Designed miniproteins, single chains, continued (3). Designs and how they scored, part 47

Each design is a single chain, and the fold is of that chain. pLDDT is the mean over its residues in the fold that is shown.

## One batch from the design tools (miniprotein)

Design m9722
Fold by ESMFold2-Fast:
Structure m9722 (fold): chain A 97 residues (1-97)
Amino acid sequence: SAPLGDVEIRLEGPVTPEQLPAVREAVERIKQAAEDLLKAGHAESYEIELRVEPAPPGQPPLVRIDVRITVRDFTPESRALLGRIGDAAAEARRVLE
């Protein structure tokens, strides 16, 4: 089937070592929901990248999160999975603010 389009999420911000586990947990939840979309046939592909960039001494490292999901449909099941992705992305965004 032809895809409906791409869902893209891009988040960037400083994190402390104490905050990094919460960001990693949120990314893992995004990855799990994207995998569920793919396995259920609601997505054609997904790309998820978490990068931690070094900062100068005394500064927190910069985190970048890039998510792209090529969605096939917008059914109740795919909406629920996309909602879980949105919720996890919102949690990551709160940590990065």
Scores: mean pLDDT 85

Design m9723
Fold by ESMFold2-Fast:
Structure m9723 (fold): chain A 86 residues (1-86)
Amino acid sequence: AARNAAFDARTEAAIAELEAYAQKHGLVLTSGGAAATDPARFDRLVAEVKEALDRLIAEGKTRVPLERFDPAAGEVVRGVEIRPLP
């Protein structure tokens, strides 16, 4: 459902930037899917993933388990996994 094109475009751009940033540093993001229904929860997820990426880069690709985020308004948000590129 193309209900909010601006939010959808922003979500796509943010994911693409995180993926490109991770791949530039030899990491890969496996996203189980973020809840796109709450912009504040999505912004928090993006910020947490970026902070974890910065930490992994600083520590020479040390793996960080980011498996789960808080439910958004009673909904389950899938986690993300960060790992070195194969």
Scores: mean pLDDT 55

Design m9724
Fold by ESMFold2-Fast:
Structure m9724 (fold): chain A 74 residues (1-74)
Amino acid sequence: LVEEAEKLIKEAEELKEKDPKRAAELYAKAAALYNQAELYEKGLEAAKKGLELDPKNKKAQKALEISKEMLESL
């Protein structure tokens, strides 16, 4: 989970200037994986980066909501 999320973040960082919408999808996937691993701060950060590149990305929006809710519960 964490290793997979880190690979997606690296790919997104390389892609964000060439294809911001695809980079946003990769950030959203990484955020979901971080949330699954209960690393909610990292999930929040990844989801925010995804939304900066594509504010309409529903996966990034959902990952952000989950990360925020879980952090507020801790």
Scores: mean pLDDT 82

Design m9725
Fold by ESMFold2-Fast:
Order: sequence, then C-alpha cells, then structure tokens
Structure m9725 (fold): chain A 69 residues (1-69)
Amino acid sequence: GKEKLEELIRKAREIAPEEFEELVEILKELGVSEEDAEELAALVIVSLYEQGIDVEEGVEIMKKSLEES
C-alpha cells in the first residue's frame, strides 16, 4: 500500500539520498511517471543495501545502463 511505499522512499533517502534523486530523474527522462520512478529507485537502493552490496557502486552501474538504453 501507499504507507509501505512512503516507508521505502524514506529509507532509500536515508541510505543514499543523492543516488535516489539521480535514479528518479533518469527514470522520469525515460518516460516513467514520478510515482513509479520513486518506487523503482527506492526498491533498487533498499534491495542493494539489504543484500550488503555497495549502493553507490550498484546505482552508478544501473545509471550507466539506463542512460545507454
């Protein structure tokens, strides 16, 4: 529900605020709605963090992939 999405977004901003904003902007440029872009960016950041993967490095790889698409 909306409550879980708001919690995910907050958590993502606490983990990697700059990377979250960068992913949202790139997804919006690719035609994703702002709401869907925020959800996808938050899921990516939180998933990387919970798996113990370097969030900054993981997001940079994804940004390059999305920008080249």
Scores: mean pLDDT 80

Design m9727
Fold by ESMFold2-Fast:
Structure m9727 (fold): chain A 86 residues (1-86)
Amino acid sequence: MGEEFKKEIEEIVEEINAVLDEITALDPSRAPLMEEHRAYVKEIADEALAALDAGNWDEATKYFNKLRTMLQLARRELAELQAAAA
């Protein structure tokens, strides 16, 4: 069970990846760093999904909160780049 939580994990990964793509579009020199971030996001998402599959909701929530923090940091970086690009 946890189909809704699995969907939320998948949706937040898609949102993070979209932000990383926008950062790369604004500053192509950051592409290697964005690929490193993408790989790390995938690792954390895989850990969240593995915890969920094992029925460990506390661990799944912990990794999901880490993904939420990563999304906030990525959005902040994008906003700073957008402000500087004028």
Scores: mean pLDDT 85

Design m9728
Fold by ESMFold2-Fast:
Structure m9728 (fold): chain A 76 residues (1-76)
Amino acid sequence: MKLIDEALELIKQKKYEEAVKLFEKALEEAEKNNDVDGLRYLADILGGIYRKLSSDKSVPQSILDEIRKLRSRAGR
């Protein structure tokens, strides 16, 4: 999904707020379209990102909290 690929690129650039916004948009589009496969993919990607970023002390706790929240929504 194009939005997820763009969000992953923003994570590499440490533009976490922008990346979270794109993940939220991708989640909303998947929910609107009842895209079960897209939601599962988002949950998996967000889980991986959360594990990676939680080990980085430069990442704000607010970003980790937002990613965890989005993962919870996607993994319903």
Scores: mean pLDDT 82

Design m9729
Fold by ESMFold2-Fast:
Structure m9729 (fold): chain A 88 residues (1-88)
Amino acid sequence: SKARELLEKARELLDKAVEYMNQGKYDEAISLAKKAMEYADEAIRLAEEEVKQGKISPEEGKRLIREATVLFAAAGIIQAAAEYEKSL
């Protein structure tokens, strides 16, 4: 599904944000974490649409939304941590 593809893109962006964080590249980490959050939010929206259109089951939609919500929260934590480190 398109929602799953967006969720996987969000995961890749979050992984890169963590790598930049580990390298002390906080501006890059913040930028990628924000993009991961945007993709996760879009994945939630698209999962709801795909359920309404009958493209995925309600159960699959709920699973995708849960996974995207967790990823959104994780990306927000990385953004906040990188902003804190940059402020020091």
Scores: mean pLDDT 89

Design m9730
Fold by ESMFold2-Fast:
Structure m9730 (fold): chain A 63 residues (1-63)
Amino acid sequence: SEAEMEALIAKEKERLNLGKKSPAEQAAMERIIRLNILGEPIPVEALQKFAAKDYEGALALLG
């Protein structure tokens, strides 16, 4: 369910201490976590942009 998905994302965000990160980094990481929970493939280009700290570019590729 959506509620179960949001609970899993919230727990993972706390584990990774995302509250201390920028809003763009948090948003990008939340989308990566969601795709991982769903078992969906993460675009390599999005991961490359995230590694380069281009969080807005990563978000554009993650949808």
Scores: mean pLDDT 81

Design m9731
Fold by ESMFold2-Fast:
Structure m9731 (fold): chain A 71 residues (1-71)
Amino acid sequence: SLDELVARAEEEIDRLFDEGASWEEISRKVQEAVREILKAVEDDSPENVRKAMAAALDLVGRAIERELERR
């Protein structure tokens, strides 16, 4: 499901931050996760596409915030 895909992405990104991964590595993972999320809903209802886009934007925003906090 979309919720499971988002949860896995969040868990993986959190793991990379906890391991002290570079922003280059983390940002690549975020980009991959966004592509997977959007691809999962490419032929879905407009409501599910909107939900996926919102989740992808939230994922990006949280990663940027966490990166700035650790600098």
Scores: mean pLDDT 85

Design m9732
Fold by ESMFold2-Fast:
Structure m9732 (fold): chain A 71 residues (1-71)
Amino acid sequence: AVRDAFAAAVTRLAKALLDNGVSIDEVTEIVRAIAAGDREKVEELMKKNEDKISPEARRYAEAALAAVDAL
């Protein structure tokens, strides 16, 4: 289901960001922007944390955004 795909992608994204030292508050803001489908805000937040965002985290964010678009 699209909801299950979204939950899985968000969980993997949050773990990848936390493991790289992104704060809980910033992870929460990124997840909220993704859930809202706000691609511009997601890009802004990821650019702000560019040094802490792995290629895996970028892939998980794109997967979560794709799942939101499919709702």
Scores: mean pLDDT 81

Design m9733
Fold by ESMFold2-Fast:
Formats: C-alpha cells, structure tokens, sequence
Structure m9733 (fold): chain A 67 residues (1-67)
C-alpha cells in the first residue's frame, strides 16, 4: 500500500498547513502545503485514480496559492 502511505502522509501535512494558516503562521503553512503537494503527487504517480490524493493535491495547491 505505497500510495495509501503517501496519501496519509500528504493528509497530515495538509491539515498541519491549514492549522498553521489559521494561526497566522504563513511560512509554516507554506512549507506544510509544499510537503503535502509532493506526497500527493508521488501517491498519484503510483495510483493515478486515487481520488483522495487527487482532491488533497488540488486542495493543497489552492491553499498554497491563496497564501
């Protein structure tokens, strides 16, 4: 389950980034979203049909661009 491990890790960083952004720590949020993006992209390389990773990647990219 390589894609599932990467998807889970991506989700952890996505949540960490969202929390950091809510607290006004924009530099920490940016780094967390960048890490989430990398992990989700790797998950999708293994399983291109992983909707969880695809949705997470889109959410992380949108959040990063909104910073």
Amino acid sequence: MKSAILSTAGGVWLVAGEVAAEMGNLDEARQAFEDAIELYEKALEIDPNDEFSRRGLERARAALEAL
Scores: mean pLDDT 83

Design m9734
Fold by ESMFold2-Fast:
Structure m9734 (fold): chain A 66 residues (1-66)
Amino acid sequence: RLAEAASLFRKAADALEKGDVETARQYAIEAARLLGLTPGQAQEFADALIEHGPKAARFVADVLEA
């Protein structure tokens, strides 16, 4: 599940680089849910990743596969 979550966070980063914030939010929420976060926690986490930008999303993906 960690590799799947990491893949989704990378997709979120790619979407953010294209300016597609809504697609990025959906990928980040799905990834956070795979990590066991509740719907509310997943949305809060996704919003934080979007605020910090695509580098933050890629960093999270890299950490999950370390």
Scores: mean pLDDT 81

Design m9735
Fold by ESMFold2-Fast:
Structure m9735 (fold): chain A 68 residues (1-68)
Amino acid sequence: MLDELAREVARRTGLSLEQARKIVETLLNDIKEKGIPETVKRIDEIAKELGVSREAVATALLLVLSHL
């Protein structure tokens, strides 16, 4: 499941598979630790932490949530 989500994120965002995998792992861990509402509030912070666009993190979050 993680690899499938990472491939889908990479395809939709144009990021490398490694970057997409890191975004998905970060989001899944953040959701597990803080919950979905808090993770949504932290999109900008996560984007800065990973060095990617806010749009990339938002796209990844939507894909992660659609597969939960």
Scores: mean pLDDT 83

Design m9736
Fold by ESMFold2-Fast:
Structure m9736 (fold): chain A 122 residues (1-122)
Amino acid sequence: SIEEQLEEVRRTTEDLPEEVRERLLELVRNILENKPVSKEELLRYADALIEAAEKYLDSSEEVIETITSILTSLLLLALRQKMDKEVILRLIETLRKLAERLSPEAKEAVLSIIRYGEEKVS
């Protein structure tokens, strides 16, 4: 269920500041409910997630995996919504940094999505 997935995000991100967790939970809920996200909301989510990713880059693997999963979903949504190339490239750059902190299996999955995104904006 949506609530079970949100509870998993709450559990995984418990060590993050409350304001960061609230933004992540809001984004995840909107994605899971398949609600249309405006370009302005997408930009706010992108900025918030990029900031969180850079600030928590040295966090536990579980936190990094959660942020990476959410950011990956946001990248795919940004591509679908045909967001500006600059925004897409910023999301890709952040995902590349996060991928370096992941297990080899998780890293390869993220790199495959990065390659897809780069191809779509070339």
Scores: mean pLDDT 78

Design m9737
Fold by ESMFold2-Fast:
Structure m9737 (fold): chain A 55 residues (1-55)
Amino acid sequence: MEAIRRLQEELVRRIVEEVEKLRAEGASPAQIQDALIRKVQEMQEEISRAKAEAA
């Protein structure tokens, strides 16, 4: 159970770091938000898969 929480935290950290990289590269807020939404959706699918395997 702790493994899923750790996975969620790691994925959130990864998304935040990617957003910060895009900001540093001068990406527009719209580009950053689009990338964030896409990554969050993909990560939510990975978390759901991990939960199904743990359950």
Scores: mean pLDDT 77

Design m9738
Fold by ESMFold2-Fast:
Structure m9738 (fold): chain A 70 residues (1-70)
Amino acid sequence: MLEKVRELGRKLNVPKEVEELAIRLVEAYANGDADTVERLSQEIASLPPEDREKAGLLVQHGIDLLLQEK
């Protein structure tokens, strides 16, 4: 699952640090860790607009995969 999110990150030329924030948020969401999801969402919201948009695409893709593979 996470490898598909990383592949999308590579295709979109997402910086490694931004990719890792998106991956951590997807993992926290999968684990039901609402506090970590909120914290990471605020970190993503503080990114430059371009990186924030890319992180959002990675998070949405990861959540979609979790809903399909659960």
Scores: mean pLDDT 80

Design m9739
Fold by ESMFold2-Fast:
Structure m9739 (fold): chain A 81 residues (1-81)
Amino acid sequence: SLIEKIAREIAKLTKEKGIDATASPEEVVKLTIEVLKKAGVELTDKEKEAIRQVAEASVAAGNTIGTSVSNSALTALALKE
């Protein structure tokens, strides 16, 4: 399933960067888009904007890369009809 593909890519990213690793909102946006692209998801400008907003909020809340990418990716998918 699409969700399973995304979860696997996020798990790989988390292992590569570290479980406790944090990043800037810019880097979280980039990583989220890369994860979704690898899973075969095409993103509209509206979905990319939602990723930016969620990444900024998640990083400001002190979340790790894994959590921030997960939150951003799920938000983008929730906007697809």
Scores: mean pLDDT 86

Design m9740
Fold by ESMFold2-Fast:
Order: C-alpha cells, then structure tokens, then sequence
Structure m9740 (fold): chain A 87 residues (1-87)
C-alpha cells in the first residue's frame, strides 16, 4: 500500500504540474518522496524531492511575491538536505 501511495502521489504531482498548479504538485511530490524514503527506495525518493523543489521554485517565480513562496521553497530545500545527510 505504501508503494501504491507513492505511485499515486507521483501521478497526482504530474497532473497538478501539467495544470500549472505547482504548489499542489510540490506537495504531492513531497509525499511521494516521503513514501519512497520509508520504502528504502532512495533513488526514487531523490527524484520525487527534486521534482517537489522544482515545483516550489516555479511557485516563487509565478506568484511574483517571494514572501508567499519562501515557505514552500524552504520546506523542499530542507527535505533535500535531510535526504543528502542519510547514512
């Protein structure tokens, strides 16, 4: 079920991304990354977190207001840092 959840979140993220809803896409990719981490699938987790970070960057660019986009961008960055520090 966790692997099914990860795949569902990936598809959800891709769907939101195609619709230009980058904030919801970022959240979906983050959840996919978290599921892959719990499964020990590091490469898939890294890919999902990178997609989340990219989506949050697009939120920062598309909103024109850094204040509203800072929190999503920081969240994605912290997840990537935590992933890089895994032993």
Amino acid sequence: SLEEAAKAYEKLGLTYEKLGNYFEAGKAYEKAGNCYEKLGQRELAIDAYEKAASCYEKVAQSTGKRDLALEPSVKAGLLLIKLALEK
Scores: mean pLDDT 76

Design m9741
Fold by ESMFold2-Fast:
Structure m9741 (fold): chain A 60 residues (1-60)
Amino acid sequence: SEEEEKAKIQQEIAKLYQRALEAGRTDVAEKALEAGVRIPKMSPEEARAQLEELKKELEA
């Protein structure tokens, strides 16, 4: 379901949030927190795009 897909994306964002904190990337951590709160209101495609953007910023 879309709900299950978004829940999985939200979990991945939560993992990214923890990795960002451990890396001292508080800028990325703050963005991950904000994105996580908005995920339930997004489409699965929008949620995936947010996750991919956060991954790119963390791995930069």
Scores: mean pLDDT 83

Design m9742
Fold by ESMFold2-Fast:
Formats: C-alpha cells, structure tokens, sequence
Structure m9742 (fold): chain A 50 residues (1-50)
C-alpha cells in the first residue's frame, strides 16, 4: 500500500535524515539494489514497513 506521494515523501525524509540510523541502513540497502527512482522508492517503502 504505497502511493507515489508516499514513496516520494519517504525518499525526502531519508535525504533529510529524519529516519533512525537502522531504518536508514535498511532502506539504503534496498534503494541501492534498485536502479530507477520508482523502484528505489517502492523498495525503500517496503523496507521501511519492515
């Protein structure tokens, strides 16, 4: 359950450093495996949820 807006918001918060270090690491790893912005946002949101 992720909208484009939520994905963009999540990426923005990551860039701003508003997430915890451990959530950041998980999301960063997921984003690094994705090559497109859209994929990265989706994977980051999925990692953030878990």
Amino acid sequence: MVSDEEGRELARRLASGELSPEQWRRIQEAAENAKSEEEAQLRMLEAYRE
Scores: mean pLDDT 65

Design m9743
Fold by ESMFold2-Fast:
Structure m9743 (fold): chain A 62 residues (1-62)
Amino acid sequence: LAEKVVERAEELARRHADDAEVVREAEYAAELARTGEPTKVAAAAILLVGIELSLEWGLPVR
C-alpha cells in the first residue's frame, strides 16, 4: 500500500512539474508514505485525494 501511495505521489509531481504548489504537496505526501507507518501512509493518501480534487475543481492545493 505505502509503495503505491509513493508511486502515485511521484507520478502526480512529475505530471504537474510546472505547478510548484502541486509538486511541493505531492513530495510531502511521498515523504509521509515512505515512512511505512500506517497513520502516516493514511495521511499521505488523504493528501493525494485533496490534491487531485483541488486540481479537478481548479482550487489551490495549499
Scores: mean pLDDT 75

Design m9744
Fold by ESMFold2-Fast:
Structure m9744 (fold): chain A 60 residues (1-60)
Amino acid sequence: MLSGTSTVTGADGTTYTATASGANPAEAAASGAADLRAKGATVGKGGGGAAGGGAGAGGA
């Protein structure tokens, strides 16, 4: 499972930090977008395209 912390710029130019996790990069990005939305960012529906920093992987 991929996990990491992503930094993304919201639609209004506000920078948010989110924790992303998932079975693949797309799922991790969606998870991060959901976390960003919970923190007040405007990311739309799921928002795979909202991730600008990318999701890290390094669990072992």
Scores: mean pLDDT 62

Design m9745
Fold by ESMFold2-Fast:
Structure m9745 (fold): chain A 72 residues (1-72)
Amino acid sequence: KEEEDKEFVLRAVRLAARTLIDKGYSLEEIIERVEKVAETLADYFGLSDEQKEEVIKEGREYAEKLAAERAA
């Protein structure tokens, strides 16, 4: 269950990042919103502290990568 919940959170976080970058939000705003989405969903699904840190980190890194690719 936790693995499925983590996968769902990661998918939601990546979708949020893509949506925000497409709408032209600043990298700072994208990271802030992506982190909030990851934290909220991780808490909602009762993910472990380790999994919560992982989804927050992956969400931030994904947002940074998308923003860099768009800026290039």
Scores: mean pLDDT 80

Design m9746
Fold by ESMFold2-Fast:
Structure m9746 (fold): chain A 75 residues (1-75)
Amino acid sequence: LEEAADRLVELGKKYDAEGDYNTAAFLYEQAARLYEQAGNKPKAAEMYRLASDAYRKAGNTQKAEELEKKADELE
């Protein structure tokens, strides 16, 4: 799970750097779910926050707010 999540984070960073914020956000969100399933709550929270930021840059403010709340609840 964590190894797969790590790979998704690398892909997300690549798309974020290219300005494809929707794809980056999706990849970070999927990575967050995998870290959460693996029991790595700190990494999951970090990825939900990255996904939230990317969704906000993409103009998807509702999704960004939902994921920010999810990150806050993991601690």
Scores: mean pLDDT 84

Design m9747
Fold by ESMFold2-Fast:
Structure m9747 (fold): chain A 65 residues (1-65)
Amino acid sequence: SLVEQIRELMEKAVQAYKDGKKSEAASYLAAAYILLTSLRFDPNAPKEEIEEAEKIVKEALKKME
């Protein structure tokens, strides 16, 4: 699912950030944002899946600050 793909990308972004690989972290973040945008604009996506994906992104971003 897109939510699972977003989760995997955000986990990879956090790990890359912690390893000092900021360019790799940025690439994973960009990929996750593209998928989140696709999910947000999909009229068939359950609201609960969009909310879960947004929470995943928000929590991961907190770990990169």
Scores: mean pLDDT 85

Design m9748
Fold by ESMFold2-Fast:
Structure m9748 (fold): chain A 69 residues (1-69)
Amino acid sequence: MLQEQVQQARDALQAGDYEKAKEYALKAAEIYSEEFGKLSKEELEEMAEKIVKVIQHALEASAELAAKR
């Protein structure tokens, strides 16, 4: 399931396992492509990178909010 792969990528990023996070992000992109049916190889790579960046941004934003009063 797409959501589960994204969640595992998030968990891997929190654990500092960037290699595993990228693997789960790519799997999430492939699941999306299978459902959508039209993503190219380049689009899959871009989607995986975007997923990792979105998760990193969310983690950074949550940390910043925790530091803000």
Scores: mean pLDDT 74

Design m9749
Fold by ESMFold2-Fast:
Structure m9749 (fold): chain A 87 residues (1-87)
Amino acid sequence: AIEEGEKALLNEDYEKAIEYYEKEPEDNAEAWANLAKALIELGKYEEAVEYAKKALELDPDNENARANLAIALEKLGKKEEAEKVRK
């Protein structure tokens, strides 16, 4: 459940957070956005970009997904792309 995933993120248990968010429905944009956050914390920036984009595909106004996409792109050295996402 998303609440359990959020608690795992707060406890810095990123692998556990991924397990909880993966159990959410595929149409839950916030779960995809939080999966991207967990992946960023684990240093898996390419996967974080994919999951953040999935969240934005489901909900283009999802601020959490947009922020995590920008962070992941910046970590990959794609600073120009990250700047275009940030606003």
Scores: mean pLDDT 78

Design m9750
Fold by ESMFold2-Fast:
Structure m9750 (fold): chain A 70 residues (1-70)
Amino acid sequence: SSSLQRQQQELADQAAADAARALWDRIRAERGGRPLSPEERDALNTEVTRTATAARDAVEAQIAAQQAAL
């Protein structure tokens, strides 16, 4: 069903968004409001993207494992 595939994709997308948000919130808290240099911003954007991708992949892997167990 297209509805189930859509729900699974939305769960993976939400996990990625939540992970990215949580990491940015942590970075802002750790810096105490200090502005990011362009170099720091680039490095952190790369880390956030990697973290979001890992969260998405983890949810997709969990869904695949659950489907394989049935």
Scores: mean pLDDT 82

Design m9751
Fold by ESMFold2-Fast:
Structure m9751 (fold): chain A 108 residues (1-108)
Amino acid sequence: MKKPKKISPEELEELRRRASIVADIAKIFGLTDVAEKIEEAASLMDTEERAKYLRELIDKANELIDVHTRVEDKVMRGELTPEELAAAQAEMDRLNKEIDELVEKIKK
């Protein structure tokens, strides 16, 4: 297969900045494990393939933060149903699993 392409310094800096922002937001939501995984993944960046996985990881982390934001908004309004909570928990479990799979791909 193709030789691994190194990412540009500018792209690396941008990805690390985006990862840092998402990790900080995750910490605000109490998602410390997710933040640590993002920070670890960002520290391992050297190839375009790993950069693609980090971009996907950032996207999945943002989706997870969005689920937490929606749940908190509904809780604050007194509108969260048990069914909506169960659905949100299932979505969060799925996203956490996908995040774990992406971290393992980056570590390889």
Scores: mean pLDDT 83

Design m9752
Fold by ESMFold2-Fast:
Structure m9752 (fold): chain A 69 residues (1-69)
Amino acid sequence: KIEELEKLVEEIEKRYPDDPDAQALVEAFKREIEALKKMPENEYTKRKLDSLVQFARDALAGLDRLAAA
């Protein structure tokens, strides 16, 4: 659901506020979320949302790994 994606984006924004690449990614996700909110609910928008949730999870995990190194 969109709420899950919004929470993941908020987590990236909160944990990496001074990282310009992370903040650019947050801005891009926020634009995609606003676009999804304007789209009709169908199989395409559901698949797109699932893909964005996965990308956000992978991005957060990658940022966490880099910060720990």
Scores: mean pLDDT 80

Design m9753
Fold by ESMFold2-Fast:
Structure m9753 (fold): chain A 93 residues (1-93)
Amino acid sequence: KEELIAIAEDLVKKAESLDKSTAEGQKKAGDLYAGAGKLYEEAGDLEKAIEAYEKAIEAYKKALELASEEEKPEIEAKIEEAEKKKEELKKKL
């Protein structure tokens, strides 16, 4: 469990260090935050998992603002998946 938390913390730090001026950078940050959320969930840290998914949603929404029309459906699907996961985790608290 401690190993999963350490990896999740590393993913969060990597997401925070990315160039977020581009749609691709924001989407990648979202993917890293979502990955951290999954690892926190597997470790049983539901509060940190929820926070990570909230950060993923924020990054994906910013990616959506910067994205082309062709890219938007993929990013919208990622937002919906992360929001659904966040709500599922909140019900477990």
Scores: mean pLDDT 85

Design m9754
Fold by ESMFold2-Fast:
Structure m9754 (fold): chain A 102 residues (1-102)
Amino acid sequence: KALEVVNEIIRLLKEAGFSNEEIAEFLDKMIEIVRNSKSVEDFIKKAKELIDEYNVPEEVKQRLLKLINEMAKLIKEHGKDYLIFALEVARALVLIEDVVEK
């Protein structure tokens, strides 16, 4: 399921030291990339460019790139709206976690 792929991205970003706010921002940017991509190939290119904007360790970067390819497969098989919904749900859960910890 799309949510499993998105949750793995969140886990990797948390392991890399990202705050819940930084993860929510990353997910917002990813939602916009999915929404505005002209093709699956355009999505992969833009998503890789987004990862390059973040100074993550090379090991984390390689794992994120594999998950980007899994998201591309989900877009091809189920369409953009399916992945956007999973990203929006995951983002909401990250923000709820941040509020509960305050």
Scores: mean pLDDT 82

Design m9755
Fold by ESMFold2-Fast:
Structure m9755 (fold): chain A 71 residues (1-71)
Amino acid sequence: NDFDVEMVRIAFAVGKTMLAKGVPVDEEKLKELEERIKKDPKDLSAISSLAMLYAQAGDFERAEELIREVE
């Protein structure tokens, strides 16, 4: 729904800010969240955190895909 989409969009914006500030990406956490979503595609908390980490890594395409999946 619109609220869930907005939550993921906020996470994406935070990730972009972290990328701009040079904050290191937690690669281990990224892999953990990818596995969580494979087991539970409706885990909004994991989806939001993954969108943030993808954006922080500069992978905007994958972050945007997560936003579309929540819609």
Scores: mean pLDDT 81

Design m9756
Fold by ESMFold2-Fast:
Structure m9756 (fold): chain A 68 residues (1-68)
Amino acid sequence: MTLQEVIEALSDEELDYLEQQIINVAKIDPDNAKEILSLLEKVLAATTDPEKQARLQEIIDRIKKALE
């Protein structure tokens, strides 16, 4: 099971939870959060579902804002 397969299988509620956890990591360990962000950007590039693309982009944008 790849990270992409896991993320594509997540529900909206599970994606919301993942977003919150990554934002919390960004406050404690921004370098680790940047690595997770890079992985999410790779998943976004491989995702073909427009609803999942939009949701992943929102998560990525919020994490980037948390790292500022």
Scores: mean pLDDT 78

Design m9757
Fold by ESMFold2-Fast:
Structure m9757 (fold): chain A 72 residues (1-72)
Amino acid sequence: MEELRKRAEELIEEARKAIEEGDTVKAFKLLQEVIALARELRAAGDIESYTRFMKEAYELGLELGKLSLEKY
């Protein structure tokens, strides 16, 4: 479980960087991996980490969506 938490944290950090860099494709793929790991954590009984990572992925997904819609 700790390895899954660390990996999810790393993927969230990379997704945030990808959003800052405007790499929407990379950010989307990284967020999908975070969601997959969050579900693995839930299956392992770590509901707290699941809820935290799903919330962070959702918030980053909203930022990604906003970035994709704004073109100037």
Scores: mean pLDDT 80

